# Designed miniproteins, single chains, continued (3), part 106

Each design is a single chain, and the fold is of that chain. pLDDT is the mean over its residues in the fold that is shown.

## One batch from the design tools (miniprotein)

Design m11910
Fold by ESMFold2-Fast:
Structure m11910 (fold): chain A 85 residues (1-85)
Amino acid sequence: ADAIIQQLEALLEQIRRSTDPEEATRLARESIMLALQASTTLEDIQRAIGLGLRLIGLEFDGTLSIEEAVEFAEEALALARRSVA
C-alpha cells in the first residue's frame, strides 16, 4: 500500500519538474493507472476510470498543459490515499 503512495508522490514530483507536456501527460496516465491498482471498492474503481476517461478526452481535444497533468496526478494520489485509508 505505502509503496504505491510513494510511487505516486514520486510521479507527481517528476511532473512538477517536467518541462515537456508529453512527458507530464505520460506520467499523469501512469499515476491514474497506479490509483486504479490501489482501488479496492467499486466506487474508487469508478472514480479512477472516470479520471482516466477525462484525461483521454482532453488529449483528444488537444495537448495537456503541465499544470493539467499535475492536477490529474494530484487527484490520482488523493484517490489512492483514500483507497488505502
Scores: mean pLDDT 82

Design m11911
Fold by ESMFold2-Fast:
Structure m11911 (fold): chain A 90 residues (1-90)
Amino acid sequence: EAERLELLARAYEYAARALRALAEGDVEKAKEYLRKAVEYAEKAGFEKASEEEIEEGLKEAAALSKEELLAAAERWEALAEKLRALAAEL
């Protein structure tokens, strides 16, 4: 359980990094981080997302304002911290 929570926390951390990269206009870096987020989510037991799904998600996120992207990144970072804290208690 602890290991699974740690993997899920890493997935949220990379998802947040992807959103922050998009906020800075770095689409290539965002795609790299999003692929890492998907890898960790799969290891945590979630269904594997395809490259097409990753690209579609990236395009949808790119339609958001910089403020919306940063707010979403903060939310994912907070979730990752909560998951790591929970893992440390197990």
Scores: mean pLDDT 82

Design m11912
Fold by ESMFold2-Fast:
Structure m11912 (fold): chain A 67 residues (1-67)
Amino acid sequence: MEEKARLAQELAREVLGDVEVEVEIDPSGYGLRLRADVTPEQREALARIGGASSDPEKAREVAEELK
């Protein structure tokens, strides 16, 4: 899951730009939560990236769609 967390953080920075983004891993290791002090729209984008992070290919597709 660590590699997926790193990817999710990178994708979030690509979408939001120069914003502080923190990645939190669920205890089960099946989900990621992305946190940033951003607008509701950007927060929703982070949630989509985090939700797709279990599949790196899907996570990249989501991030590309949000760019």
Scores: mean pLDDT 70

Design m11913
Fold by ESMFold2-Fast:
Structure m11913 (fold): chain A 80 residues (1-80)
Amino acid sequence: MLAKAAELARAGDVEGAARALAEAAAAGDAAGDLGTAAGAGVALVALGAGLAAGLGREGAAEMAARGAEAGLAAAAGIKL
């Protein structure tokens, strides 16, 4: 889910990336996967912040892609 959101954001599909992030956050929350839910949430906040800051669709999409990639890395790097 986060990987798909990152790919959509990299392609400049801001709407698709936002939808994929929202779906990842909801699915992660429902499954108790806090890493995925938190990563998707951070990426959504980054997307919204980019749009609010006037970075345009390209800048907002890049922020979302980096947030989703960071969320994936954090989930993979969590040591129990």
Scores: mean pLDDT 69

Design m11914
Fold by ESMFold2-Fast:
Structure m11914 (fold): chain A 60 residues (1-60)
Amino acid sequence: SGERQRKLQKKQEEIQKLIEEYRKQMEKEGVAKEDIEKKVKEIEKTLLAIFKEQEEKEEK
């Protein structure tokens, strides 16, 4: 229980750091803030889904 909770929390922190870097990069490329936020949401959702699927496969 504690190990999985720590892994999920650490992964969320990593995702947030990637999101911050991605946001800065996209702003530099002239992408609209609204579009950046949409992409950020999709990236976060996709990464969390992939991580959860990988965890399920590794658990078995």
Scores: mean pLDDT 76

Design m11915
Fold by ESMFold2-Fast:
Structure m11915 (fold): chain A 55 residues (1-55)
Amino acid sequence: GSMEALERGEREAALAVVLAAEGRLDEAKQHVTRSRELGDEESAAAAERYIETHA
């Protein structure tokens, strides 16, 4: 994807981490999916791992 899409993917993954820390796991998973759809599989995978190990 474009650099702008990857930057949005990073922001979606960061939001997923914040939501997971708040216990909002369903919303966090949706933002992981959005990050992946934007082509940022690395950030999405990192956020998913964070959810698995910390939330």
Scores: mean pLDDT 79

Design m11916
Fold by ESMFold2-Fast:
Structure m11916 (fold): chain A 67 residues (1-67)
Amino acid sequence: GSFSKGVEAFKEGKYEEAIEYYKKALEESKDSKEDQALALEKIGEAYEKLGKYEKAKEYYEKAEKIK
């Protein structure tokens, strides 16, 4: 699935590619708040790895609002 591909890209240091897979996983997880929150948290973590701290914060806040 898209989430698993995002995890693999993240492990390989391909953070921008990981973000795209996690965004796709987020769209695929419409019926699961837990999966949506997890995908949002992973997008935030990938943005932190890219040094995009403001973007990371936005996605972490989105994840908390869903929980």
Scores: mean pLDDT 86

Design m11917
Fold by ESMFold2-Fast:
Structure m11917 (fold): chain A 93 residues (1-93)
Amino acid sequence: NADELLKKAEKYIDEAEELLRKAVQSTDINEQRELIKKAHELLKKAREYIDQAEKAGADPVKVRELRYRVDEIDAFATMIEHTLNLQEKRRKR
């Protein structure tokens, strides 16, 4: 069912958001990178479920809203990762 696929996508999006919140709160760069990596994997799964829901006839408004949320969270994850990369480049001893 299209609605069930959208619910699965929403769950993965929510889990990705929680992992990124934990990444921002962490002071361990290795933990931050691992959490960001897992968030990207969850967002990829969310996109797959959104695509399946669209093909199954899901509400196009809900499909668009979830795609927008995925894109926003993905952009946030990328921003955090860039910040961590800059921090690592500055500490080279």
Scores: mean pLDDT 86

Design m11918
Fold by ESMFold2-Fast:
Structure m11918 (fold): chain A 66 residues (1-66)
Amino acid sequence: AMEERIAEGLAYAAVNEGMKVSKEEDGKYTITVEDPATGKRYTFTFDKEKIEAGEKPEVEVKVEPL
């Protein structure tokens, strides 16, 4: 879906552009983005090694209400 592609781009940008990672654990990066305008929290989990190798990671996206 379009949201998944956006999430993937955000995850890649977060690591490469030095954006703040909410959690780094067990070789995975987790980024949490809260959007008060839509009342949603997006949690993106992706493989650290894939990003560092310049590969396209698979991104797990969780969307939940604030």
Scores: mean pLDDT 64

Design m11919
Fold by ESMFold2-Fast:
Structure m11919 (fold): chain A 69 residues (1-69)
Amino acid sequence: SAEVEAQIARAFAAASGVPEERARAALLEAKRRLRAGASREETAAALAREFGLPRSVAEAIVELAEALL
């Protein structure tokens, strides 16, 4: 649900220092890409580029998005 995703994005933002809105947008984009058949590696690279995230943070978001599919 959107509410659960918002709560998770907020918790992740607090833990990683990333703004909540950016974490939420990145999580939604990760889910979209994974549902479309993109690999974890492709998705992490795209998030790092698109949202200006460190690669490690992008990888963590992808792992979280996969768990929420």
Scores: mean pLDDT 81

Design m11920
Fold by ESMFold2-Fast:
Structure m11920 (fold): chain A 101 residues (1-101)
Amino acid sequence: EEEKVKKVEEEAKRLIEEAERALARALGGDVDTGEAALAELERILEEAKKKYEELKKESKTEAAQKSLEIMEEAVERIEELTRTARAAVDAARAATAALAA
């Protein structure tokens, strides 16, 4: 069932690409845009985690184990992007406060 693994790879890639686009918005320095992008990243992360839990229920074949590993890596990557976005939003908020002072 190489086709099932391929679909999970494509889904993981899509989620990571969506997360990277959200991170780019969070890095833009606008607090409101950054907070909206961070909320989007948190939703993408929850979607990835849900997919990971669904795959865990099917982990009886080699293909299912490979699919689980792919989605686990995607979750870890999206968690890193979310942490980076949080730091960027916090920095933008601090910079905005400094400019207002």
Scores: mean pLDDT 83

Design m11921
Fold by ESMFold2-Fast:
Structure m11921 (fold): chain A 77 residues (1-77)
Amino acid sequence: AVEEAVKLMEEAGKLYKEGLEALKKGDIKTAIEKFNEAARKLEEAARVAEKSDPALAALARHQAKIYREEAEKLEKE
């Protein structure tokens, strides 16, 4: 349902912020892990929302892709 999807998106936002804090401290490995975990939560939110709110599901998938790309960029030297 939408409420569960929103909760997952909020958890993803928290993980993303933790990743940003890790970057501020120079902990690139932790930032990558947090961004990928945030993306996984958004992918789950999209699955949960698909039937009841396809637009919300699309937004969650788009944000997951962005977080994955940020993690991939950090893995490049």
Scores: mean pLDDT 86

Design m11922
Fold by ESMFold2-Fast:
Structure m11922 (fold): chain A 95 residues (1-95)
Amino acid sequence: EELRRDVEALEEAAQAFTEMAKGIKESPEKADEALRRAREAVDRSQRHGELLRNTVDFVERTRKRDPEKAVEVAEGAAKAFQTLADHYRRELEAA
């Protein structure tokens, strides 16, 4: 149960970071929308909330100064959180 909730929150966060990276490249308005989604994922990710919040804050600060670096960091975060979610989902499915 707890594991399922964590997996879903991590998957939502990974998707939000992916959308944020695309938004920064394609449309600032979409980047703002993705940031909002990432904030929502932080609120839902009780177990990983601090890590997710710190990552969102870092991307937002970097986006203002260096959007290309913000894209790279957001893409890296999306992959990292998706990998973590995939690992826990396999455990959940094996249970």
Scores: mean pLDDT 76

Design m11923
Fold by ESMFold2-Fast:
Structure m11923 (fold): chain A 111 residues (1-111)
Amino acid sequence: AAALTAAATANATAAAIAAINGDFDAALANANAAVNLALQINPSNAAAYLAKGNAYLAIGNFNAAIADFNKALELNPTNASAYLNKGLAYAALGDADAANADFAKALALKA
């Protein structure tokens, strides 16, 4: 719906402004609101799951980030950014083998 799209855009803009000003807690809250509204518009929105995974990655919730990146990849299996960011989450958890596998997949998808 047009109203939900406008609300998602407003929250995404607020998140960007907060991030520029160094208010990362406000940026994450607004990013999560934008993603939830985008998913309410289209629950199969791979980009919305990628954005939500990125928000969880930024706050250090690596398991939640991996789950959202897996959902993004279920919807779009050739998304190099989802593999790259999933690898970063695994690296943060200390799983170097899983991280390297995801990084290799991301690189192959760009070649």
Scores: mean pLDDT 73

Design m11924
Fold by ESMFold2-Fast:
Structure m11924 (fold): chain A 66 residues (1-66)
Amino acid sequence: SERVAWMLEKIRTADALEAAFLLSRAPEELWEELIALVDPKHREDVLKLLEGLGRLDLVELLRKHM
C-alpha cells in the first residue's frame, strides 16, 4: 500500500507531533514496526502526546520500547 510505505518512511524522520499522529492513524498491525522506527530522542514527547490523545493502547506499546 502506498499509504503504508509512506507511513514507514515518514515515521523515521518525523518529529514527536508527526510521529504521534502517524501512530494514531496507523492500522494496529503496523504499530510495533512504526514504534521501533521512532527516533529514541522523541519517544518521551510522543508518549505524552499519545496520552493526551487518549491512545492508552499505543502508550503501553511505546513504553515497551523505552
Scores: mean pLDDT 84

Design m11925
Fold by ESMFold2-Fast:
Structure m11925 (fold): chain A 58 residues (1-58)
Amino acid sequence: PEEISEAREKALEKAREAGDKEAVDKIEEAWKRIEEDPEDTDAAQELLKLMKSYGIEA
């Protein structure tokens, strides 16, 4: 959905501002896994956790 894509972009922006390269990589990897397999619950949980750590609501 568009809402989760926008939330992902905001989380990436915050991670870049914080200089957290590991978080940026994990957000990008989790999103790529979800694009390949929307039923990858592990990737979805990782993305949600990272977004919440930066105060981003989906």
Scores: mean pLDDT 73

Design m11926
Fold by ESMFold2-Fast:
Structure m11926 (fold): chain A 63 residues (1-63)
Amino acid sequence: MVGEIVRATHVVPRTGPDDLALRPGDVVEILEEVDEERVLVRNLATGEEGIVPKSYLEPIGRL
């Protein structure tokens, strides 16, 4: 998963100071796995970094 480019499937609210808010269709790069349920990502459109739940992300695939 680290280095993988993925897409947000749902609205992700910012709930903490280290969290990143995302909208459906936002494309992010996975920088680090924080725990079983969360990853540190970078939004490729804005350059913002933060933690998001893995369950809100889908692989873009080899399209």
Scores: mean pLDDT 77

Design m11927
Fold by ESMFold2-Fast:
Structure m11927 (fold): chain A 72 residues (1-72)
Amino acid sequence: GREVAERLRRLAREVEAEHPRAAAALRTAARLVEEEGDPELALEGLRAAAKTLDPGAAAVLERAAEEVEKAL
């Protein structure tokens, strides 16, 4: 859980300038995984956000969703 959350937070920092909404979604997912123990809700949130954002931001969130899914 923690390792995945740390990777999500690092990715959020990397994309924040170009995709601030994607960074916010990644930080929410990291909190759900680490603090609430709900990686399934984090996965659903990332996929839902990807459908509402531009293709570049969506690609980032889809890659993050794959990381969370592998940790399930």
Scores: mean pLDDT 83

Design m11928
Fold by ESMFold2-Fast:
Structure m11928 (fold): chain A 75 residues (1-75)
Amino acid sequence: SSSEISELISRGVGHVILAVGHEIDGDYDEAIKSLDRAIDAYRKAASLTTDPADQADLAAQIKKLEARKKEIEKQ
């Protein structure tokens, strides 16, 4: 349902905010965990979305978060 998709997107955004906070604090392990939770939420939203534009937007957000995670994992 649209409300379920909306809730998943809101959850994803919440996890992104937590990831940013952890990065600022230098807690990179926690930042990665929060990014993983955000990616999972957006993937679930994408699997429920039937609108091609919404699906493309969610795919772009997932790609950005995956790239961010890889950047943090680089030591």
Scores: mean pLDDT 88

Design m11929
Fold by ESMFold2-Fast:
Structure m11929 (fold): chain A 61 residues (1-61)
Amino acid sequence: MKPLPEEKRKKLEEEFLDELVKKGVITEEQKEKMLKGESLTEFSVEEGEKIFTEFVNYVLK
């Protein structure tokens, strides 16, 4: 698969982060900071696992 254009990558990123906000994994403020390329804190292993689990649930449902 060829690399996605930056705008399409950003759209997918926004959709994924929006799902995380809806599920309470991250806040809307954290979503906006991440979309701007700012990180409020480094993800812990546990936070990364939650994000990965939500990704898997989103794909497999």
Scores: mean pLDDT 65

Design m11930
Fold by ESMFold2-Fast:
Structure m11930 (fold): chain A 98 residues (1-98)
Amino acid sequence: MESAREAIRGALENVKKAIEAAKNGDLKTASDYLLKAMFLTLVAITEAVDVDPEVAELLRKAHEEVSKAGDYLDQGDVENAIKELEKARKLLEEALRR
């Protein structure tokens, strides 16, 4: 679980940075942090799937929300992108409480 927790912490940090960049109108920086968050969430799922299925499920949902945020950023819909990133943030924080 420590490797999974490290990946979750990294994903959460990148989600927080993506939200801040998006709020500042820096969509290129937001997209970069979002891609890093997607990668780290996938790493966390791989580490968690054999150890804690409930954490793996939370991480899968977080990955889906980050993916939706990416689609919204590609459309220039910053408001909905931030909304989906905030959902991902809450799911990642929930996973870390386990």
Scores: mean pLDDT 86

Design m11931
Fold by ESMFold2-Fast:
Structure m11931 (fold): chain A 83 residues (1-83)
Amino acid sequence: SELEEKAREALEKIREVASKYLTPEQVDDLVRALETAIKQGFSKEQLLNLAVQLLRDAMDREGVPKEKRDEAIKEIEKILKSL
């Protein structure tokens, strides 16, 4: 469906953004969690909240500076809002 294609494209863009700051394993975990949430019927708001929480936690563990974390979160929010 068109929604499934948009979700796949959004997850690919999220992978690209996250890969700048996170390890491949952390990126896979993030994308898998979001894909599962989409399949489970999470609302756009629930997906945004989940993505922000997971990304913030992972970036904090990697010591990513606040400015770069805020940039990455803003980009991912923009991607998910386009769903």
Scores: mean pLDDT 83

Design m11932
Fold by ESMFold2-Fast:
Structure m11932 (fold): chain A 70 residues (1-70)
Amino acid sequence: MEKAKEHIEKAIEALKSGNLDEARKHLQEAYKAAQEAGDYETVNLLRAAISAVDLGQRDKAIELLKKALE
């Protein structure tokens, strides 16, 4: 819950600053936290956001992460 949200917020900041390595680390931690919490909606959004980051789709990744925070 709170751990996943904190890492998602940090991932968004890292993506906005262009720090892709930091963003990937926070996305991985958020994914683990959401999975441990059984929050499968957030897990699916994080999986899509990680894929978007890997494809260079920064804006798409940020939008998916913002949805995960709602």
Scores: mean pLDDT 84

Design m11933
Fold by ESMFold2-Fast:
Structure m11933 (fold): chain A 63 residues (1-63)
Amino acid sequence: MAEAAEALKRLIDNHILDPEERERLKQAVDEAAANGDVQALGDVATRILELIKKNRKKIIEKS
C-alpha cells in the first residue's frame, strides 16, 4: 500500500501541472492508503492516468 501511494504521488508531481489539483489528488491518495481502501486508491489512480492520457493524446493525435 505505502509503495503504491508513493508511486501515485510521484505521478501526480510529474504530470499534474496545477498545484491545487496536485494537492487534492495527493490528499486522496494519502487518505485511501491510511484507510487501506483499495477501491479508493484505484479510483485515484484511474483519475491520475486519465489526466496523463488526456495530455499525451493531445500531443500524439495532432489533428
Scores: mean pLDDT 74

Design m11934
Fold by ESMFold2-Fast:
Structure m11934 (fold): chain A 62 residues (1-62)
Amino acid sequence: ERLLGVAGKDYTGKTPEELTLKKGDVVLITEEVDENWVRVTNLATGETGLVPVSVLEAVGPA
């Protein structure tokens, strides 16, 4: 089952593989890369990339 998260804060990607998020963006978690990083799709933009788990709040079922 895929999970939904919400960005709890603005995050600017530091590498080409990282995704830039705005606070309140809803994301689909597609892969847990490790305990600190997840691959997500921003549901507003359709963009996919890596974000720190610490950026995300309110994770639930998709």
Scores: mean pLDDT 79

Design m11935
Fold by ESMFold2-Fast:
Structure m11935 (fold): chain A 120 residues (1-120)
Amino acid sequence: SELQEQIKKLEAELEKDPDDAAAWIQLGNLYLELKDYDKAIEYYEKALAISDHAEVWANLGKVYLEKGDYEKALEYYEKAIALDPNPSAETWENLGKAYEKLGDLEKAEEYYKLAKEKAE
């Protein structure tokens, strides 16, 4: 119920101010928590239409990885790293998983190593 209340508040605010990228990102994050991937994608794309954010590209990568679209996952993670070359251990691990699923075991091993080095 708390998540649903936050969603309703953000949706009402965005009806009045649709140019609030941060609010679109928050909506995308809430729907990602709910595992409503299609709505998470929709709201992340609205945020990206306003401004680029490494976090949004990384979260889109995670969504597509969970949907099994490994090629799109890699495209979005590559965009995230282009904006922030020092990403989280989770981003490195998920890049490794995407490459592993596509059969590129050499790149998968490289990214898994980066994830281990980053983990704190």
Scores: mean pLDDT 88

Design m11936
Fold by ESMFold2-Fast:
Structure m11936 (fold): chain A 64 residues (1-64)
Amino acid sequence: MSREELDYEVELTLLIMQASVAEKAGDKEKAIEYYKKALELARNSPVPDEELIKWFEEKIKELE
């Protein structure tokens, strides 16, 4: 496992956590912002996960 892959997973996890906290707080705008950042990170990863990308896209649509 490369350092880039490890850093990617950590950053992605933190963004998902922040989005989840915002959702529970009722702050849809912040939740959408964090999910959009996670989506961009997932799309630009060294190994793009198409299922994960679709999940973020669907989640953003649900919150909008």
Scores: mean pLDDT 78

Design m11937
Fold by ESMFold2-Fast:
Structure m11937 (fold): chain A 66 residues (1-66)
Amino acid sequence: KKPSKEELAKLIAEILNIIGDIIELEKELEKAEKAGDEEKAKKIKEKIEELEKELKELREELRSLG
């Protein structure tokens, strides 16, 4: 019941994609905060929180495979 190399590669790719999305949103959050746009900053924080939840679930899945 060891995961295949392809299964691990796919899961790792999904994790990396979400990390990339979080990094981009953190950059947008910094811009919004510098501009004093509290409304935009709040929306970006909510999106980051949702992606962090997804990332946690995928990390737990990866851990269960090892």
Scores: mean pLDDT 82

Design m11938
Fold by ESMFold2-Fast:
Structure m11938 (fold): chain A 58 residues (1-58)
Amino acid sequence: MTVVAIAPFPKTSPDELAVRPGDVLEVLEELPGGLVRARSHRTGEVGLVPASLLKEIK
């Protein structure tokens, strides 16, 4: 599933992914607690991001 970040998310843990508004990501896995594992199209990095900061691209 392809999503775009609607808000910035700072990386505070090694398992997290830093995102900026407008970053396009591919969701690899949805996790309990409103987290997703996603891959950044810009950097190629994989990490955890709150799903509430992401909007699906059709």
Scores: mean pLDDT 80

Design m11939
Fold by ESMFold2-Fast:
Structure m11939 (fold): chain A 59 residues (1-59)
Amino acid sequence: GELYRAVTPVPKTSDDELALRPGEVVEVLEEVDENYWLVRSLTTGEVGRAPKSALERIE
C-alpha cells in the first residue's frame, strides 16, 4: 500500500486506533471513512485506525 509518515502525535483514544509518534511510517491498507485510514505501523506491525490529517505521503 501507500506509505505515509506521522507529522503530529496521534494518541490512542479507542481500542481500534493506532498510537503514532511524529516521524513513524505507516502503510495504508484501506479507507475507513472520510477522516480515517486503516494503517499498519512499519515500526511495530500493529494495525489500527489513524486520522488522515496526521499523515503525510512519502514516495
Scores: mean pLDDT 82

Design m11941
Fold by ESMFold2-Fast:
Structure m11941 (fold): chain A 95 residues (1-95)
Amino acid sequence: SALEALQAAGKDPAVQAAMIAEIDAAYEEALERIRRAAASLPEEEAKRLIEETERELRRLKERAVAAVAAGDLVEAEVYLTFLLAVAGHAISLAK
């Protein structure tokens, strides 16, 4: 079944390592996009947007990585999706 295949994949160290690398890359890319978007804002507003968003993205990244380590690839994908949504929203606020 699809669930059994997903559970088996979650226990594979190579799959776990690949997904953690994907989460880390998505997090770093999101931060760079937010910093670029914030560059057009006044310094105080840019600082607040970056600090608040970085804190939330870091929390979501840590939750996603913990889910991968626990073998829960579905929970990891949910946190990764939410991380990307939060980043997209922050970028829209900087426009």
Scores: mean pLDDT 87

Design m11942
Fold by ESMFold2-Fast:
Structure m11942 (fold): chain A 56 residues (1-56)
Amino acid sequence: DEVLKELKEIFENSKEAHENNDLKKLQEESEKLAEFRRLAGDSSASVPEMAKKIEE
């Protein structure tokens, strides 16, 4: 339930940032999602490559 709560917050914040064209906030939320996915452990091998593409 905590996992779903964090995901919903990230999605809601991303939606708001996208509506406002706030690219910095969108990037920050994308980084949070990547970190969350890494810690939650669905696929740690894929997450490093995804994070590398998102982060400068």
Scores: mean pLDDT 64

Design m11943
Fold by ESMFold2-Fast:
Structure m11943 (fold): chain A 92 residues (1-92)
Amino acid sequence: MEPGETLLDYAARKAGLSREEARAIARGEKVPTDEQLERIRKVVEEMLKKAGVKAEVTVRADPETGRLLLFLKNVTDEDMEAIGRLGAEVAG
């Protein structure tokens, strides 16, 4: 069991998913729709842009676990520090 809310879990709520729907997806009981994945991707992209990160964002559901996975391209060390700080801010 993950002890805290992830950046993706936070982004799912901001994308208009209910806490119950987000939990069902996290447990693999519900497969997110393409529309839900695109909305989550846009929320993550905007959050990263506000943190100064200009990365290509892809969000996918893991077919084995049902969990949301975040993929970023062209991430620098400075971008990684900003993402870590943003994740800590969301988790705190």
Scores: mean pLDDT 67

Design m11944
Fold by ESMFold2-Fast:
Structure m11944 (fold): chain A 92 residues (1-92)
Amino acid sequence: SSLAEELRRLAELAREYAEKADKMSLEELRKKAAGLARAVAHLAEMAGLPELAEEARRLAEEAEKAKTKEEAQELLREVARLAERAAEEVEA
């Protein structure tokens, strides 16, 4: 499924940003986490997965409010896990 493949790509990108968190500013990490979370929400909505889309929107809001790089990094990991869950649900 192309939707599942796109979701898995978003998961990989979120993991890469989490691994490179030490090389980015807090503002960059917030922007990356929120942006990826919104992309996951959009794809989940298109796939008919409203609960996962809602979780992704919540993660985007939390990312914009992250006060530390460690919080933003953990949110990137949560976005990656949610994207993988959405991909699995699309393929089910």
Scores: mean pLDDT 90

Design m11945
Fold by ESMFold2-Fast:
Structure m11945 (fold): chain A 87 residues (1-87)
Amino acid sequence: AEKDIQEGMKLLNEKKYEEAVKAFERALEKDPNPDARTYYYLGMAYYLLKDYEKAVEYFRKALSLDPTNPLAKALYEKAVEDLKKKR
C-alpha cells in the first residue's frame, strides 16, 4: 500500500493524473483499512482530471475518517463549487 501511495504522489508531481489514480486505487485494493491520506490523494488526482464528482466523493470519504484536516475540507469545498459551475 505505502509503495503505491508513494508512486501515486510521484505521478501527481509529473502531472500523470490518470496513472496517479490507478496507483492510489491499487493502494486502496491492497489495504483492508485505508487511511484518510489515500482518499485525499485520490480526490486530488480526480480534481486535477476535472472529474469533480469523483473528487467530491473521495474527499468526503477522507473527511469521514479525518474530519479535522483543514486542507481536505478546503479541497472538498472547492470541488463542490467547481461541480456546481458545470451544472
Scores: mean pLDDT 80

Design m11946
Fold by ESMFold2-Fast:
Order: C-alpha cells, then sequence, then structure tokens
Structure m11946 (fold): chain A 55 residues (1-55)
C-alpha cells in the first residue's frame, strides 16, 4: 500500500516534469502493483499521459 502510493507520487512527478522515460518505467511498476481489476485503468492513464507529452 505505501509502495503503491509512492509509485503514484513518482508517476505524477514524472508527468509534471515531462520525463517520458521515467513515467514509462514508474508506470509499468505501478500497473504491476495494482490489483488486476485496476490494471487496465492505470495502463490507459499512463499511456494517455505519455501520448500527451510526446512531440
Amino acid sequence: EEKLEKLKEEAAKAAEERDIEKLEKIGKELVESVPEEEREFYELLIENAIKELEK
């Protein structure tokens, strides 16, 4: 639980910093750390964030 919150924080920070590589890495760990029922939601969330940051 604490680890999941930390991953969410790091993902949000990476998105704010527009660090696509860090967001991809943290996003993958976050998706693996959530229950299977929530994985699709977080996968879409991370993919949309990355897509918005891509030039």
Scores: mean pLDDT 76

